# Designs tried in a protein design run: designed miniproteins, single chains, continued (3). Part 115

Each design is a single chain, and the fold is of that chain. pLDDT is the mean over its residues in the fold that is shown.

## One batch from the design tools (miniprotein)

Design m11985
Fold by ESMFold2-Fast:
Structure m11985 (fold): chain A 68 residues (1-68)
Amino acid sequence: SSAELRAEAEARLAAVREEAATLSPDQALGLIGREGQRLVEELNAAGDAATALEVMREAARLQAEIRA
């Protein structure tokens, strides 16, 4: 279901955020970019474009926090 896909996406992004906190800024940006893109591709393939868009926005927000 869309709710399950969203919960899984939120959990994966939370794990990425935790790992990113242990890395250099450049490495963290790369990790979030790669994992965010992979997750968006998976969600689009599953037909959940709305959740994919939310993931894109959250990944961009996380990257902005690291650049600050």
Scores: mean pLDDT 86

Design m11986
Fold by ESMFold2-Fast:
Structure m11986 (fold): chain A 87 residues (1-87)
Amino acid sequence: SEIRELAEKILELIRKDERFSEEVKKRIEELLREVVRLYEAGDREKAMEKIDELDLLVAWEAARNNVPQETVDEIAELLRKLAELVN
């Protein structure tokens, strides 16, 4: 499933960066899991709401923890692809 592949790629990038706390990584994993669940259930509107939550959470936590811009840009690109797939 393309949505599961995108979710896993996002999670892998976040897990590889030690600047994200384990609590934040877990919260992002839970949100990604909800996006996949909602999309597979046909609830595209709710899936988009969860992607919007992910975008804000990732941007805020990356800025707060001084995550390199290159990593932020790569995550943002995958989140954009996730949003395009859901729409």
Scores: mean pLDDT 87

Design m11987
Fold by ESMFold2-Fast:
Structure m11987 (fold): chain A 93 residues (1-93)
Amino acid sequence: SLSDLVATNPLLLDILRSEGATEDVLTVDEVELLLSNYLLNKKMINPENPSILDLSGTLLGEMVGKDVVDGSNPEERQHLVDAIASQLTVVEE
């Protein structure tokens, strides 16, 4: 069975809904697609270095507590992934 996810943080739920989530229960692939669209639509990718994410003034930055993330740094990338994953609960029944 596919693992379905629900957002437990209101900020993450607002992010997913802003990118077109119509249901509260989402697959991993849907969450990844919606988050990728959010990064592109909010212009958080630095055009001079696409590994750098500028989260300042975004709901994602408020949720993570960081204004800038270096995606080329494995520790910073993993902390971002872990922060997002911690706000998702697997629906098991």
Scores: mean pLDDT 70

Design m11988
Fold by ESMFold2-Fast:
Structure m11988 (fold): chain A 83 residues (1-83)
Amino acid sequence: MAALEEALARLEEAARARDLETVGRLVIELAQRFPEHAEEIARRLAELARGDEALELVVRTALQESGNRELLRAYDAALEALR
């Protein structure tokens, strides 16, 4: 939990700084380090990216690169639910 929250806080900081390269790298790290937490990560990533087209694209691309299809599917579902 604490390590996941720290990684998500770093993502929020990078997103706020518009450091999209760091956002992409951190998303891939999350997908690789915490496969058991796919639903929670997906929801947090969708909430972070909502309303920001560039951030949404970077997150989605990073998830595709990670190869974690479950997390990508969960992200799409969470983003749809936030509409």
Scores: mean pLDDT 81

Design m11989
Fold by ESMFold2-Fast:
Parts: sequence; C-alpha cells; structure tokens
Structure m11989 (fold): chain A 73 residues (1-73)
Amino acid sequence: MTVTLKTTATASGREGLAPLPAGGEIEAREERLPGGGTRLIITSTAEEEDLKHLSEVRVWLERPMAVESEVEL
C-alpha cells in the first residue's frame, strides 16, 4: 500500500528551509507570494513500510507558520 502526503505550507516573511533529504519520493517546491510571503509545496510518496519519509517531511514543516496537509492511503 502506498501513502502519499501532499502538504502546502505558507510562511510570512523570509523563511529558508535547509535542503530536503535526497530521496526519489520527496518533491519540494518553493514559491514567493506577491504579498511578501513564501509558499512551500511538498509531495511525498512512500510505501506502507517506508514511513520515515513522512516523518522527515513533517519535521521540516514545523517551521512554516501555516501548514495544510493531505494524506492518501
């Protein structure tokens, strides 16, 4: 069974994130909003037995001010 985590996080101001772990199952995208905020979009897909990818993504997402997460099993 495959678990897909789609997360969108919006931060006000200039928040930098360290490079995400190098893995073929994590995709990250940053966009600067016209209003002076930063938007981070992360898509992570892992097999049922490899949930540590999701744990790593969640640790990184604790820094943004606003987070939206969607998990599909």
Scores: mean pLDDT 51

Design m11990
Fold by ESMFold2-Fast:
Structure m11990 (fold): chain A 70 residues (1-70)
Amino acid sequence: MKKLSLDQLLLKTQIYLSMFKDNPELVKKIVELQREMYEKLKSAKNDEEREKIAQEFYDKVLKLYEEALK
């Protein structure tokens, strides 16, 4: 898996949201995943936990992106 910093993961997520602005169902799914990520981040005790949470979110967004390109 590609390991990215939290800032890079958030930036890539914003790019994905911009690319799929014309697909409201996909945008809603990504927004819900982002909400789940932020809730988990509130409970994170250190930067390593935050990176893991952000990485899980990125992996889920990437999967939705790949499915949308099929």
Scores: mean pLDDT 71

Design m11991
Fold by ESMFold2-Fast:
Structure m11991 (fold): chain A 80 residues (1-80)
Amino acid sequence: SAVEEAIRESLRGMSPEEAVAELEESKAIAEETLSGEYRERVIEHLEKARELAEKGDLEGAAEHVIEAYRTIVEGEKERS
């Protein structure tokens, strides 16, 4: 909840150009650091977030970033 609200606040404070740049960086980090079955799902959500941010839909972008976050949390839980 606190993390999800922080994601929404962060993206709402950005311009679309800034949000796209941050999402491209997040995607690159995910591609380098994540492995296993949930990696592709995280990357897909970050790419959808970037597409929405490019269109100026920062709320839609935030929801996809939150889905990426939830995917990481569930992926780590399954590995434990």
Scores: mean pLDDT 81

Design m11992
Fold by ESMFold2-Fast:
Structure m11992 (fold): chain A 84 residues (1-84)
Amino acid sequence: DLIAEAEELLKKADEETRKKLAEKGKELTSGSGEKLQEAVKEAGLSDEEIEELQRRTVEIAKQGKPDEAAALLAAALEIAKKRK
């Protein structure tokens, strides 16, 4: 499960790694969303994985944790890219 792997990665990551992932996630979601669409296509996410990731990141952001939501997005995309 992509989302579970991304959450496990963040749980084991140090503060610096989580900060870098949060910065990447924020860059991807900035502007018109073109960067996010390209990253999702490049990573090869399924429609189901996209829906689950969107739902999870929205829930985390609603809890006042936008940096954690951004980091989860970036972590999931990195894991998906490595699957190739």
Scores: mean pLDDT 79

Design m11993
Fold by ESMFold2-Fast:
Structure m11993 (fold): chain A 73 residues (1-73)
Amino acid sequence: SSQRQKAADLLEQAAKYAEEGDGEKAIELLEQAAKVGNPGVAAAAEIAKKYVEEGDLEQAAKTARLTARALRA
C-alpha cells in the first residue's frame, strides 16, 4: 500500500507540473512513478510521457490523474 500511495502522489505531482507547463519536471516524476508502481502504472506513465513529448500537456495531466485516482480506489 505504501508503494501504491507513493506512485499516486508522484503521478499527481507530475500532473500538476504538466498543467503548469513544466514538461521536463513532469517526465522526471512520471519516470519515478513507473519505478515504484506496478506494471500498469509504468505503462500509464509511458503514455503520459509520450503526451508530454508531443506537447499535449493537458492529456498527459489527465492520464496521470486518472491513474493516481485508480491507485487510491
Scores: mean pLDDT 85

Design m11994
Fold by ESMFold2-Fast:
Formats: C-alpha cells, sequence, structure tokens
Structure m11994 (fold): chain A 100 residues (1-100)
C-alpha cells in the first residue's frame, strides 16, 4: 500500500509517530481534494476513501507542491517547522521515485 509506505517514511524521516504521520497525510489529501472542487464533508469522505486506496504519481506530485509551499512560508516564521516540512518532502520524493 502506497498510503502505508507514505505514513511509515514520513514518520521515520520527520521524527513523527505513525498517528501524527497519518494526520499529516490526511491533511495533504484533503487539501488536494478541496483544490479539485470537493468542498462538503460527505464528498470529502467518499473521495478520501477512494484516493487512499489509489495514491497515484500525480497525487504524490501535488502533495510535494503543497509541502514545498508550506515550507517556504514556514522559513519566515519557524526554522523548526521548515526542517520538519523538508523531511516530509524528502519522504514523499522517495515514495515517488519507487513508483517511477
Amino acid sequence: SVYEELVRRIAERAGLSEEEARLLVGSLLAEILKKKGVHTVEELKEAYEKIVENISKEVLEEMIKIVEEAKKKAEETSEEDAKLLEAVKEALEEVLERLE
């Protein structure tokens, strides 16, 4: 499962628990779905269940973009948050390379 691999790699690289990594992945997937026009909680739940089972290369590339944008904002306010987001980005890039 690409989802389980993402959770594990993010937890290992960023020094997060698996529960914290799951919440972070969930937040990234929810942001992608909102950008694609999914705005209601019910639609988000259905789309989330489907995307978790089928995380594509395109979804990973969008997650990397979101994390990179968040990191640039964090660099101005929190060096610790910026380092955490860099570790998350590196974990996402490792999983993307494996799918290629």
Scores: mean pLDDT 81

Design m11995
Fold by ESMFold2-Fast:
Structure m11995 (fold): chain A 99 residues (1-99)
Amino acid sequence: AMEEIRRRIEEAARKGAEEGIAYYEENKEKIVPIDPEVLERGEKGRKAFLEGLRKTNPILAEVLEEIEKELREKLDLTAYLIALSGASRGALDALNELK
């Protein structure tokens, strides 16, 4: 059960990230660089979100942390945030279906 839950959350998160990356690649010319103040707020919000998830669902937090690390190493900041948004949405949607 736990292994299946983790697998489904990871698959949904990775799919969300891939959809975000595809959107960024298709719309590079139209995407406005994010304001640095919005980036700082996003990073703080993401950290708070993950810390909250560790208390309620440590499996979800672990999966999102792994994906975040991979995306951060491979993508520029704007692509990273779009991909991370997709990953987080996919993971949360999968979690809600398992509820």
Scores: mean pLDDT 75

Design m11996
Fold by ESMFold2-Fast:
Structure m11996 (fold): chain A 117 residues (1-117)
Amino acid sequence: SAEVEEYKKRFEESVEELRKSLAPAEFRERLAGLVAWIDTLLTLRAEGAEISSELEEEDGRGVLTIRFRVPAHPQASGETTVEGPTPLARAVHSATQLAALDPAAAEEMRRKLEGLL
């Protein structure tokens, strides 16, 4: 879908911004974190979780609110807030939206990142 292609593009652009702004070792650490995050999201989706995220950007920082809803287990539903530099927040948001919209597209992005490690 057009929305999936837009989030793939935003994710790739955010990862490229991280590559340009970080030392190689720090960039590899962030890539490993994004791979682990996508794996977590895909596991939650396989267990029937509904995932959403909202990103607010201000002064080079992003505040990302991530919500998990597990219809079969309402007590396992939750919300978390993550704050970080704009490129990192955008990468996490885009990955989260991809997993929510199209798990196969999220797995494709995960494999591409793993290939860069």
Scores: mean pLDDT 85

Design m11997
Fold by ESMFold2-Fast:
Structure m11997 (fold): chain A 65 residues (1-65)
Amino acid sequence: MRKRFEEAKEQLEALAKATGEKVEIDEEKGVIRVKKSGDAIGFAAMSIFGVGLEIEGLAKLEIVE
């Protein structure tokens, strides 16, 4: 589980960099925060990835403004 979370963290950071989206990862609490933006594709990609991690039980997804 921890290695999968670390891998997911790297993928989220890479996706955030590629899309210009902002992501905050609280590893201690197991929370991933995705900031709303005007980029519909980038925001959708980040949100879908975060939902996937929440379904896997690896983290909680939070959408922040």
Scores: mean pLDDT 72

Design m11998
Fold by ESMFold2-Fast:
Structure m11998 (fold): chain A 89 residues (1-89)
Amino acid sequence: PTLGDLYPHAHLYGLDPSTVLSPKQVEFLEELRKYISDEEDFFAVVKYLLSDPKRFEEAYERFEEVKKAGGDLKKFAEELVEEAKKALS
């Protein structure tokens, strides 16, 4: 699927809706969306993660580590939002 297929408002936040997503990207973004209710915050994170493949992989690994440890995924998502906003400002 494309980014626009899953998130039709992505283009309003400066993202290319024709961006083709891998199954891993779909899974991780869908999981993050559960914890990030604000659309602007969510698309800041999407832009941050999809702009750099290494950044995406590092964030995915950190998320899986927190999940495996039974940690606070909501807190992880909130920290990722702040990280994305600082990088995109």
Scores: mean pLDDT 87

Design m11999
Fold by ESMFold2-Fast:
Structure m11999 (fold): chain A 90 residues (1-90)
Amino acid sequence: SPLEKARQLLEKARELVDKFEELVKNNAPDSEINKVIAEAIKTLDELDYILLNDTSIPAEEKARLRAEADEIRSRLQKVIEEYNKMKKEK
């Protein structure tokens, strides 16, 4: 169902941001970090597409999923800023 897919994408996005944080913390290669960033963005964009276009998900559930997605996006942005700062200091 669209709701189940949205929940799976939300969980995947959360896991990808957690992985990104660990890669930055461990000074992983830029190639690995950039792949995880790209996958996280793609996953969140797929989630946003479902939340915007699907009409079967209740409005209250959409609002909740959107709020959680926004929080994950905020975390992603913060880790990107940290990563960019680390690159500038190298």
Scores: mean pLDDT 86

Design m12000
Fold by ESMFold2-Fast:
Structure m12000 (fold): chain A 89 residues (1-89)
Amino acid sequence: MLTLEEQGPQVHYSETATITSRATAPKGWQVNAVWLDESGKVIASETLPSAETNTFSVTTSDPSQTKYTLAWSAGGEVREQTVTVTRLP
């Protein structure tokens, strides 16, 4: 079974934000992780063998974008999460 954990970062307006997500999948499954920006453009993707706990991080420097979608897929399951980057003054 694929389960999802995620974090939304809080950063200053001009800073690069790092978004980190974790997903659990059975060991040996192929896991795909895809990050989409607010327009649906793929900004990062990774395919790896599952280590049971899988971590994927992406960095973004566009202060005009606040919402990102991550999609984890393994074994025919897909889990999507929207992450909001909070920009501080």
Scores: mean pLDDT 71

